# Designs tried in a protein design run: designed miniproteins, single chains. Part 7

Each design is a single chain, and the fold is of that chain. pLDDT is the mean over its residues in the fold that is shown.

## One batch from the design tools (miniprotein)

Design m224
Fold by ESMFold2-Fast:
Structure m224 (fold): chain A 61 residues (1-61)
Amino acid sequence: SEDEKKVKELLEEFKKRMEAAQTRQELIDIVRETAKYVFDNLPEELANKFLAEIEKLLSEL
């Protein structure tokens, strides 16, 4: 679906930003900014799906 594509695109952008970060503070800022954007711009259901994917990525670090 279009919603799944949008979540995938946001997740890929998040991954690129995380990989480019050089400090712990930058990583924290990326997570905070991404979470805010997602909750401000996506329906709650999609926001929750995106956050679940981020939690999975963070658990793999």
Scores: mean pLDDT 78

Design m225
Fold by ESMFold2-Fast:
Structure m225 (fold): chain A 85 residues (1-85)
Amino acid sequence: MPEKLLRFEVTLAMAEMAAFIFLDEETRERVSELLRKALEAAEAGDTEKAVEYLEKALELVKEALPDAKSLLKTLEEAIELAKEL
């Protein structure tokens, strides 16, 4: 469903924006790479890989900045959206 993929893409863009605001440069670059890989996997129809990349991004954020509640929530929403694709 194109609408679900678009909502997923918008959610990833929000996560990238939050990462840019809250994370240090090195962690931000790692998270952004994982978000790009998740989007590429989702666009290819590999939803399992998309979820794997997003879960890795979530763990990196939890380790680097565990009180970044907004970013963590956005990543959790992205994981749920990826599972519905």
Scores: mean pLDDT 83

Design m226
Fold by ESMFold2-Fast:
Structure m226 (fold): chain A 81 residues (1-81)
Amino acid sequence: AEELLNKGRQLLKEGKFDEAVKYYEEAIKKDPNNAEAWINLGRAYYGLGEYDKAIEYFKKAAELGKTSQAIGGIYLLNVDK
């Protein structure tokens, strides 16, 4: 799953948010408990301007025990709005 996350992050850097979403969704299908994949999916939706979906995915990451990273993402999203 780490290779899918790495490819997704590369696509985020290139501004290819739609493609990044697909890689993160694949990572989540393989391991729904991977909180990092949920955080990165939230970041991809943030790049697409889909802020409500980004917040939902950050909340899912928090539920999986990555609370600090997920809360940080939600905080930045709300401050930027």
Scores: mean pLDDT 73

Design m227
Fold by ESMFold2-Fast:
Structure m227 (fold): chain A 57 residues (1-57)
Amino acid sequence: AEADALEAQGQAAYAAGRYVEASRLYGQAALLYRQNGDLESAKRAEELGREAGAAAL
């Protein structure tokens, strides 16, 4: 729930062109997914964060 909310906020930030904020939110979601043992969701969120970080360059 909390990690899912952060991922959704990251998606909204990305859609708004706020790539640095999106990367940060995806990173936070990935950490929470990892803490909850959801490694596949963590991996997805880490990849989305990497893509957002690249878009910010």
Scores: mean pLDDT 85

Design m228
Fold by ESMFold2-Fast:
Structure m228 (fold): chain A 66 residues (1-66)
Amino acid sequence: LTPESLKNIELAAKDLDYEGEKTLTASLVDADGRLLREITLKFKVSKDENGEYKVEILERKEVVHH
């Protein structure tokens, strides 16, 4: 997992304006479309008492190809 990939996942979760558990798979591919890295995250999106979204990572799996 790169910090940039994690941040993109968090931003997508917030944009959905949705609370609940979700599973997301993010893939990094090269210029030829070859799969380099695959990250599967199970996370929970919830609102705090101030109405701000929180993203909690419940489960993480990363597969590096080659």
Scores: mean pLDDT 67

Design m230
Fold by ESMFold2-Fast:
Structure m230 (fold): chain A 101 residues (1-101)
Amino acid sequence: SKQKLVQNYQVILKHLGIEMDESKIEELINAGILPADIYEYYTTTKQDPSALTVEELTEKLADLRGLTPEAFVEQVKKLSEEQLLKLSEAQLLILGIDIPD
């Protein structure tokens, strides 16, 4: 569910010490940006992603993966909400971050 994705975002943000309001988290989810993408951005750049627009984050994340922003969006567009949730949970587990369920 979308609420579960918001909870997964809150877990990663707490782990990273980043403050982000729920409306911004929902904008990121709607753009197909996963909690693990925020983790990758912060650990790679050491910069707070909360100061960036969704468009700026999409461009930077696409660049980190060697993709165009359009190709990045298309990759996540093909995934259902359930598939995005499963993928985000699997990625967080690989990163050693536990989701409190």
Scores: mean pLDDT 73

Design m231
Fold by ESMFold2-Fast:
Structure m231 (fold): chain A 65 residues (1-65)
Amino acid sequence: SEVEKEARELLLKLGLSEEEADKVVEAARKGDWDTVAKIVLPKMQETGDVDLANELAIAIAKIAE
């Protein structure tokens, strides 16, 4: 879906690998927010980009809809 594609692109922009980005999208699709947080939170803390973190949170939440 377009929502999953947008989330994946933002995850790659955050510095995740393609494999890590795919794992996050799959976890979000299943509502596995623990897995999403374990992969995404360390990278968000590393970058300090609040705007990117906000855009990513919105995009990931839309996958579960």
Scores: mean pLDDT 81

Design m232
Fold by ESMFold2-Fast:
Structure m232 (fold): chain A 84 residues (1-84)
Amino acid sequence: MKTIEDELTLLEYALKLIEEAAKKGTVDKESLKTVIKKLKELIKIDPNNAKAWYLLGRALKIDGSNPEEAEEAYKKALELDPSL
């Protein structure tokens, strides 16, 4: 059975690959949108998951379409876990 933790681990790995590609000037917009969608779905199930909010902030920052949404996601993650 897929747990939230298992899904989150896979999304973190996918995001690391997207971030690495973005640093080299290549962004897979489809994969990035999928990661954002799945992170938002996980947050609806577990809204107090600091790691999910942190990963959402990272994904939204790469997307760049709404910097304020990325900032809010990071703020929420930090409020839930200041050690992030």
Scores: mean pLDDT 80

Design m233
Fold by ESMFold2-Fast:
Structure m233 (fold): chain A 88 residues (1-88)
Amino acid sequence: MKIPKDKLDFDIVLERAIEKALERLGLSEPPPEGTLTAVQPGIATLIVASNREIKRGADLEKVFEETVEEVARMLEEAIRNGASLPTQ
């Protein structure tokens, strides 16, 4: 997998955020596909914003960790609230 030095990868951020959210909720199974799809637009927006900060000279590792933490928080809220698409 290609890890860009100056850009956050959506799939890598999502993978790490899922791991953190599941650990914090005490779950051993990945969240339902509908839950992931429900939060995807918000995650994409966060990654775009984080990549802008990196381009402005922010530390890649710090921004990556902060973005993963925020995405994990969003996933926790979505899982707790049973968020899903209207039609699955």
Scores: mean pLDDT 72

Design m234
Fold by ESMFold2-Fast:
Structure m234 (fold): chain A 54 residues (1-54)
Amino acid sequence: MDPDELRRQTELGVLEIERGVYELIARKLRDSDPEEYEEAQRRIEEITERIREL
């Protein structure tokens, strides 16, 4: 396997896990803490953008 492809796949996997964690956090915060919910959504957007840049 190409070392660059292996690195990309590994980074993608880590980012997908991070996004999933923030999605769980966002669901918990949606009704109880709107400001923290918006911050979690912003983090999800940032992670999604990093995935697109890979």
Scores: mean pLDDT 80

Design m235
Fold by ESMFold2-Fast:
Structure m235 (fold): chain A 87 residues (1-87)
Amino acid sequence: PPPLSEEQQKVNRFTAEALRVIGEMEEIIILKRKVSEEEAEKEKERQKELAKKLTELLKNDTDEALKEMERLAEELREEVRKLREEL
């Protein structure tokens, strides 16, 4: 198959990181729900705000958005690890 364009490679990288972020976000909600439904709802609201910030960043600077997405994926992964240890 022909090589992907630089733009398509960026889209694929964004998709991969977005799926990682979504997976970690879902896991955090599940772990928070084990504490209480109120904690799960607070987490959902936090994630909505994070999604809004990433969406605005993506509209203005796609390279910066990718860096924030990668940072967020690592941060959320660490948060999941800590929550699992606390439960």
Scores: mean pLDDT 79

Design m236
Fold by ESMFold2-Fast:
Structure m236 (fold): chain A 59 residues (1-59)
Amino acid sequence: SDEELREKAEEILEKRKENGEKAIKEGSPSVQLVARKELEELEKNREEAIEEIIKWLKS
């Protein structure tokens, strides 16, 4: 169902954010800069990211 797929996509998105935050904490300065920019972009386009994950899950 669409609702279940959305919930799964949101969970995947949260895991991706956690991984990015870990990269910011543990990475080199250049890795931190890139990861920070990617997380900002992900948060800015959250709905688009969720829709892309749903498409990916449907395959």
Scores: mean pLDDT 80

Design m237
Fold by ESMFold2-Fast:
Structure m237 (fold): chain A 120 residues (1-120)
Amino acid sequence: MEEVDELARKIAEILSTDPEAVKIFEEAAQRAKEAGLTSAYAMLQGVVDAARRGDVETVAEILRAAFELLRQYDPEKAEEYLKRMKKAIDEGNTVEAAKIAAEMLIDAGRAYEERLRAQA
């Protein structure tokens, strides 16, 4: 939990200061929309909108919520994303960290929608 909170905040700070990181999330949101991944699109667009406002807290909240969703449905994949993001941050590769985070939100949204369909 604490390690997730620290990584989410670091990625939120990157997204609030780096236009290239925001563009990665915009492109991911567009891909999710075109693929019909409604929940993934909503989360990615929420991050973009919050980042553009400089709302670091909201960006961090969305990233944490997406990670917890993925952890609930696919804990092994969630831990793989956590390790990949931590490595990118530790290496100072902010663009790679943003790409990994966007991929995580797409997988979290996909897992959430699959669960909703199974309950319908």
Scores: mean pLDDT 84

Design m238
Fold by ESMFold2-Fast:
Structure m238 (fold): chain A 64 residues (1-64)
Amino acid sequence: KKEELRKKLLEKIGEILNIIGDIIELERRLEKDPNDEELWKELEKLKEELKKKREELKKLEKEL
């Protein structure tokens, strides 16, 4: 149903915005400690998760 699809779309957008916020925060921390390998790994993990969520969003948009 179109309303349920719209709700899922909005929820996915919210998830994407939260991940973007986390990425910005990690990038700010990396400005202070650019040699922290754990922070770089967390950033790469979040970027991969963001890519996956964007693909899911694109799939939902095609169903509208």
Scores: mean pLDDT 82

Design m239
Fold by ESMFold2-Fast:
Parts: structure tokens; sequence; C-alpha cells
Structure m239 (fold): chain A 80 residues (1-80)
């Protein structure tokens, strides 16, 4: 995939995770911070909300896109 496709996928996953985090899912908040780190490593300028997530989770690592997608899916399945 083109880097642009990966960035768009990360943004969509991050948005869903932020919504879950606002509802009290701390695991979703941590994964959202890891998405923000992955975007930062791709040279994407972070939103203030994404930067705040990184500040709250300074140990967040840039995971591979595939691992982020798998973890996001697992969290979504737990919520149902």
Amino acid sequence: SRPVDEVERLRLIGLSLIEAAEQGDEEAARLAAEVARALQERGVELTPEQQRLLDEHPDAEALPLEEIEERAKALSEKTN
C-alpha cells in the first residue's frame, strides 16, 4: 500500500479508539496513543488531541499497522 493509504487507515482507527477512550476505555486510550506515535513516525503532524494522548502515554511505541489493526479489532469485540 502507499504511505498515504496507511496514514488514512491509522487516522480512522485512531478516531474510533479516541471515541472508546472518551467512554472510559483506558486500553483504547493507550492504543490511540500508539496510533499517534505511528503517525508521528510517518511524518504526520499530530492534532492537539493526538499530542495529548502521547503526553499521557509517553511509553507508547510505534507498532506495525497490522498489529494496531488486530488490537483495535480485539478491543471492539470486547465492547460488544
Scores: mean pLDDT 79

Design m240
Fold by ESMFold2-Fast:
Structure m240 (fold): chain A 97 residues (1-97)
Amino acid sequence: PSDEEINEAIALIYMGIGNYLLSKGDYDGAIEAFEKAAEVAKPYSPRTAAEAYTNLGLAYYKKGDYDKAIEYFRKAIELDPDNQEAKKLLEEVEKKK
């Protein structure tokens, strides 16, 4: 496997950890995991990094930090304009604010 393939696999593992922590209400732990996922994915996979930013936005939204949620959903859309989940979540947060 290339460094690209290894880093993408590591990013997906951090995404899984973040999703698990989100499901347990550990929003701070989820944020840390998703930040790590974005960091390792960003140089190799803008799509995977955008997914990580989408999950970062969701974690901040669940924590009640709507400004940070909007910031990360926008970053996800900038990296992957076809990310429908980030677009949908951005509309949802703007509607709640």
Scores: mean pLDDT 86

Design m241
Fold by ESMFold2-Fast:
Structure m241 (fold): chain A 98 residues (1-98)
Amino acid sequence: SHMKEELDAEMDKAADELIDKAVKEGRITPEQAERLRASPYRRAIGAAELLRKLKVDPAFDNALYDEAVARGLSSVEAARLIAYTAKYGISLDEALKL
């Protein structure tokens, strides 16, 4: 799906920008940044940052995230579905059927 590819690219970009800022501010070393970029946590970091930027109501968004994870989705998959619902106004249950 083109929309999935777009969201995945947005997550990776958000992660890279956050990691670069952390290095610039001296919060992490360049070696720690390299490990984060090479790890599965890169997309998870980006997913969390993407959700933070998209949240209209943080309490509501957190409830949707928790429900998606409870249904067996990974944190990245849960974040992707919530970002999809936020952009297109579809319910989480409808997004899960796609």
Scores: mean pLDDT 75

Design m242
Fold by ESMFold2-Fast:
Structure m242 (fold): chain A 84 residues (1-84)
Amino acid sequence: KEIEELEKELEKAEEELEKAKEELPKLKEELAKLEAEFDPSDREHVLRLIATRLRLIGAEVDIELLEKRIEILKKKLEELKKEN
């Protein structure tokens, strides 16, 4: 039942994408607050700002990868439905 497995993978990927998209604006808000309060003499603040920027970049990459995976899964599911 390859179709059932692909549907489950698609559902999981779509759930992960939804969660990632919901978290992205929160990370952007956190980064904006850190940038507004920026003090280059505060080492901990600078490190947190860098860490938050890296987390935001990582989240954006994860979203792109999930969107690409969803496209591939949808195309494969359509092909299997045509063969049946």
Scores: mean pLDDT 82

Design m243
Fold by ESMFold2-Fast:
Structure m243 (fold): chain A 61 residues (1-61)
Amino acid sequence: MTPAEALIASARAALERGDYETAVRNAKRALQVDPSNEEARRLLAEAYEKMGKKEEAEKVR
């Protein structure tokens, strides 16, 4: 598994369990490794939306 894939998997698992802060952290790290990764951007936006941070979600879409 690539480092980006591992971070994306962790972000998805965190999002599923309601740990939105961990989901944001891991999605941001995945984007640092692979800035063009659509899945990481989608997970980051979804986590921000779940936290009520609509402006942050729009910035990453």
Scores: mean pLDDT 80

Design m244
Fold by ESMFold2-Fast:
Structure m244 (fold): chain A 63 residues (1-63)
Amino acid sequence: MALEIAKELGLPEEVARALEELKVPEELQRSILEALKNGASVAFLTGAFGLSREEAERLLSLV
């Protein structure tokens, strides 16, 4: 699912793989990918989705 959404949004496949590795729930995968597409900050990703700072920084480094 994450890979298909990433392709729809024009995000790298590496972002989708990172979400799968982090065991992000499917209901959050789309919201996180859309947030990344729209330039979300580390603070937003950690606050809105419960990601750690390291996880948020990893995802942002891939976009």
Scores: mean pLDDT 81

Design m245
Fold by ESMFold2-Fast:
Order: structure tokens, then sequence, then C-alpha cells
Structure m245 (fold): chain A 60 residues (1-60)
């Protein structure tokens, strides 16, 4: 349960980090679009993470 939550948070953080690295490597014209995509994805991943935390609380 706790280990699963840790694993999930690391996975989410790694996904965001990979997107940020891709943004830094992108041409200037593509950066604005990728930045908006990262912001949208970060919001989505945060909601998913909160949902997983709530699920773990229910299954205690």
Amino acid sequence: SRMDLLKKSIEIAEQILAELKALRAAPAADRAAKQAAIEAKSGELTKKFIKEVKKLEKEK
C-alpha cells in the first residue's frame, strides 16, 4: 500500500521530468506547445495521484 503509493509518485515524477527534458531539447517554435501540454499533463497526473491516495484510504 505505502510502497505502491511511493512507486506511483516516482513514476509520475519521472514522466513529468522526461517531458521537461524533451521541452529543453525542442526547437523554440515547439516549446510553447510542449509547455502547454506539460502543464495540462501535470494537472491530470496530480488528479490521478490524489485519486490513488483516496483509494488507499478507503482500502485501509
Scores: mean pLDDT 74

Design m246
Fold by ESMFold2-Fast:
Structure m246 (fold): chain A 110 residues (1-110)
Amino acid sequence: ANKITQPSSVSVNEGGSVTITATGTANGLGSYPVDWYQQKEGELPKLLIKNDSTLAAGVRSNYSGSKTGTTASLTISNVKLEDSATYYASTYDVNDGPVWGEGTKLTVLS
């Protein structure tokens, strides 16, 4: 069973805005900080958002995070072609350790 559920894919036009959601349980995602990662093909995941809403060092200010209840959201504004990647939500559970969403593939259309 999936600990965190994300949409498999989303698309957005270059210059537009998109929100990717992750939904989990009250005892997991709803209770513990959510981090967001960007993974490009052939690369390791890179941290974008830490602790629900804190932008990671060196990351463009067009990324933002929020969490309400058991739903976390990653919003990407003024999307560039280089933002085409798979985006993963991750949270911490004391019993299970780190848990990861299945990932959302973002396609940016020119």
Scores: mean pLDDT 86

Design m247
Fold by ESMFold2-Fast:
Structure m247 (fold): chain A 86 residues (1-86)
Amino acid sequence: GAAAEAAARGAYAHALHAGESKSAEGVAGGAIGAMGDAMSAALSGGEEGGRLAAEAARKGGEEGGGEGGELAAKAAEDAARGTAEA
């Protein structure tokens, strides 16, 4: 649904920001944002919604680069899986 797609787009943007950030605050903010978006996607779209958001966060993290992008992508994946499996 549209809500899960919007959340996935948010997860991508937050993971991209985390990857591009040079500060711990920027990385943490991006990762927390990506987690929230992934949880929202899983709540609205179930397992498929969560997976869509996790994939989007992974792409955003890869484009942003660095450890921040990887951290945000992993946080989004873990949040989506935990929410969908609960």
Scores: mean pLDDT 79

Design m248
Fold by ESMFold2-Fast:
Structure m248 (fold): chain A 71 residues (1-71)
Amino acid sequence: MEEEAKKIVDEAIARLDELVDRGELSNETILAIMDEVEKKLKELGFSDSKAAAYATAVALHAIGREVERML
């Protein structure tokens, strides 16, 4: 379960990193990937709070990288 959760998060981060590198990150894309992460983690038996926490961490990673790109 934990390893599967890590794969879901790592795949989401990789997708967001590609979007940041292309300058194509948007609020809509962040929200869509967050929703996908939450859904997949809940399917693995994670609570709403835990799934939301992981999705939030993924979004914060993307926002941090976008800020670096703007500098």
Scores: mean pLDDT 81

Design m249
Fold by ESMFold2-Fast:
Parts: structure tokens; sequence; C-alpha cells
Structure m249 (fold): chain A 58 residues (1-58)
């Protein structure tokens, strides 16, 4: 489901931020991992990564 993908994206973003990555780098890493795991396009995966960042900071 889209919610499951978004929850996974939030975990990956948080993992990378905790490792000292920038928000930009966290989005790029999350995008790649979502593409590999779920077969999403780069555009779709980037959208989920950005939504994950919005949820974590709002």
Amino acid sequence: SEEEILEDAERIVQRELDRGASVKASVEITTRELMEKYGLSEEQATEFAKKAVERLFN
C-alpha cells in the first residue's frame, strides 16, 4: 500500500539523518532504496521520500 511505502520511507530518512546525512542526501538515498525495493519510478520514489521528510518535520 502507499501508506506502507511512506512508513518505510520515513524509517529510511530517519536512519540516514541519524547517521549525519543532510536532508538532501537522505532524500536521494531513500529514493534509490524505494526504487530497488518497490520498483517505483524515480519520480514516484522521490515524491514518497519528500513526503516522509514533511511528516518527520511537521
Scores: mean pLDDT 88

Design m250
Fold by ESMFold2-Fast:
Structure m250 (fold): chain A 80 residues (1-80)
Amino acid sequence: SLDELIEEFNRAIAEVEASETPTPEQIERMKELIEKLRDYAKKETDPEKQLLLNMYIIAGEATLLVAARRAGLPLPELKF
C-alpha cells in the first residue's frame, strides 16, 4: 500500500541520514523506493496527492545526493 511505502521510505531516509558512511545497499534501497513513489505518482488521479508524492520524491532525491557525496559514491541523476 502507499502508506506502507511512505513508512518504508521515511525509514530508509532516517537510516541513510544516521549513517556516517551510507552503504551501497542503503543507497540502492532508497533509489528503489523513489522509483516506486514515481510509479504511484503516475497512477494518482488526485492532484493534491500527486503533489505530495512529488514532494517526497524531491526530498528523497535531495537526501540521496547528500548521502552519495558523503560516501564518495556516484551522484544520482536529478529528475524534476
Scores: mean pLDDT 79

Design m251
Fold by ESMFold2-Fast:
Structure m251 (fold): chain A 55 residues (1-55)
Amino acid sequence: KFVFPDLSSLTAAQLETLIRVVQYELEHDKSMSEEERKAAEELLARLEAEAAAKR
């Protein structure tokens, strides 16, 4: 996405899917830079917080 994604507008199912995708990329994409990994971990934390808020 070229624009900032509005994570709060996503359903819990969509958030859970994105959480799994980001986790998989962090574990398996060895081409990521340290800064890219850090950004992905920050995104993961935000996704998990939004999913928890929707419970």
Scores: mean pLDDT 73

Design m252
Fold by ESMFold2-Fast:
Structure m252 (fold): chain A 67 residues (1-67)
Amino acid sequence: MKELYKKAVEAYRKGDYDKAIELFEEAVKQATGKERADVLMLLANVYRKKGDFEKAKKYLEEAEKIR
């Protein structure tokens, strides 16, 4: 999980949003509780950067359900 998270954050910082989404989606499958909520919020941020506001909202709502 740590390696997936690091690579996802690096892809996000470089503006490779598609790669960041792939890696964060893999990370969310391995995360539980608060860690899962944090990854879901990062997925929402990436989708917002891509202009996909509907998916961004969906991931934010999933994160809020955990919190």
Scores: mean pLDDT 80

Design m253
Fold by ESMFold2-Fast:
Structure m253 (fold): chain A 64 residues (1-64)
Amino acid sequence: MASIEEIAKKLKETYGVSEEQARRVAEVIREAFKEGKILTPEQIAEKAGVSVETARLAIELLFE
């Protein structure tokens, strides 16, 4: 399982996500896991201000 920092880096460098968007996605995922809850890709996208596709990629990177 990848670290939150690795996910943010891969989103920026491989998928062209901005640093601000990558950081927001990482923060949303970190907070959800801290609370013991998994958000849907749609909820992560809404909270982070990114596409649903980007949110799904972040989740896949986390679990791979």
Scores: mean pLDDT 75

Design m254
Fold by ESMFold2-Fast:
Structure m254 (fold): chain A 81 residues (1-81)
Amino acid sequence: MKVKAKVTAEVGDPNAETLGVDLTIEVEGRTARASAKAKNTDADKIEVTAKDPLTGQEVKATVEIKNGKATPVEDEVEVEL
């Protein structure tokens, strides 16, 4: 079944050459978290995979890296459960 998940992203050190990106995905009242590393570039995109703690399903989101900031390309993503 397709459900909508809300995506948020944060970076630890915006001036690092390699950014630590923390992703939070909220799916039907549950929170999935993932961490990824990305080059601190202007307008690069990375795909991050998080796992739903209840179902074990993988949820993927695309994050844009720009000026030391990580921004989800879509505020909501569709996930299959």
Scores: mean pLDDT 73

Design m255
Fold by ESMFold2-Fast:
Structure m255 (fold): chain A 65 residues (1-65)
Amino acid sequence: SEKSAISKELFEEVIEKYKKGEFKSIEEAVKYLERKLREAGFNDVEIEVAKHELTKELEKIEKEE
């Protein structure tokens, strides 16, 4: 779906920004994603699912080194 494509693009953007040190914490990166999804018209359920999935991906990156 269109929303799925936008969510995936935003996930990749936030992950790349996190790897470049543009966020102070995982929490800041998650808040950035929430703001962008809210601006794009996603509902609260969709935003919470996306926040959870992003948190898991960023925690995995942090644990790898």
Scores: mean pLDDT 81

Design m256
Fold by ESMFold2-Fast:
Structure m256 (fold): chain A 92 residues (1-92)
Amino acid sequence: MSEEVAEEMKKNALKFADDLIKRAQELLDRVKALPPSPLTEQVRADLERIIARLKDIKKKIESAKTPEEVFDANVELTLAAMELALVERILS
């Protein structure tokens, strides 16, 4: 397998992870400014979990040495992105 392919996938995955972390953090800051309610507490907990997961996935991408490891981390990243999109829709 090509090291060039793995490195390009890794760079793209890191950019995507950083964008998702930033988006999730901005959304969390917005939710923290809202009055306390069961909905805002649940959304806050979900966003904190998503941010923690994204940071862990980013570390996995940074430490990945094989195309398979990058692929697996990118699958986790895609799932976290879908969870974040669902939270964004709830707040719309």
Scores: mean pLDDT 84

Design m257
Fold by ESMFold2-Fast:
Structure m257 (fold): chain A 64 residues (1-64)
Amino acid sequence: KKVIVVVAGVSEEEAREALEKALEALGGTSGEIVRVPSVEEARALARALRLLFPDVAVAGIGPA
């Protein structure tokens, strides 16, 4: 259904490419990009979104 991509420290191009890949990989029909100041905040937000919205596919972008 809906895909949310949480990003930190990436360009507009990188964020868009990641959303496109996530939509394809997760079978989403619509998507949102959420920008946060840090990778730590991106991980925390992605975790919270998965707990609050289990029917939404959530992808985070940051170094492992």
Scores: mean pLDDT 73

Design m258
Fold by ESMFold2-Fast:
Structure m258 (fold): chain A 58 residues (1-58)
Amino acid sequence: GEELRKELLKAIGEVLDKIGDLYEAELKGASEEEIEELRKEYEEALAKLKKLAAELDA
């Protein structure tokens, strides 16, 4: 219950942080390799958030 909600909020924060990191890297002209790694981190954070959200709705 309560713990899952806190985990969900943390996961949302992690997704937002990864979006920010990705945009900053692109604006600074980071390498394609670095941008690809950041995209993978973002996708992993998003997948974790989706899983937690599904558990909360159950």
Scores: mean pLDDT 82

Design m259
Fold by ESMFold2-Fast:
Structure m259 (fold): chain A 62 residues (1-62)
Amino acid sequence: LEEEAKKLYEELKKKMEEAKSKSNEVGQRIGDKEIEEVEKKFKELLEKGDYEEAIKYLRSHL
């Protein structure tokens, strides 16, 4: 579960970074904030040991 959650996070991060790279300067700044928010939420869920919630959260954004 932890490894699955980490793998999904890397996939989502890669997808978000790719979308950001295709955006204008404003879209890139918005993308950076969205990536930071996803990272913060993911880390909070990992610290709680809520791997199933982390996986569900990440899948809802894919």
Scores: mean pLDDT 76

Design m260
Fold by ESMFold2-Fast:
Structure m260 (fold): chain A 85 residues (1-85)
Amino acid sequence: MKIEEELKKKLEEVERMIREVEKMIADGAPLKEILAKTFETGHYIGKVILWAHRNNAPEEVIEELTKLGLKVAKRYSALLDEAYA
C-alpha cells in the first residue's frame, strides 16, 4: 500500500545517496564537498529512521537503516578530521 511504496522510495533514495558519496570519493571530488554530501546523507538516513518508527516499519528494516547510519557517521567523522586537520 501507500506506506510500503513510500518506504521503498526512501530506501532507494538512501542507496542512491550512499552511491553518490562513493562515486565522489572514487572521482577525487574536493574533500569538503564529500564531507558536506556525507553529512547530508546521514541526515536523510536519520529522517528515514524516524519516519520508519512512526509508520511501524519492520524492525529488521529499522535495524539495517541504523547500521547504515552508523557507517555514514563513522565516515563523516574520519572525513571531518581530514578536512579540518
Scores: mean pLDDT 83

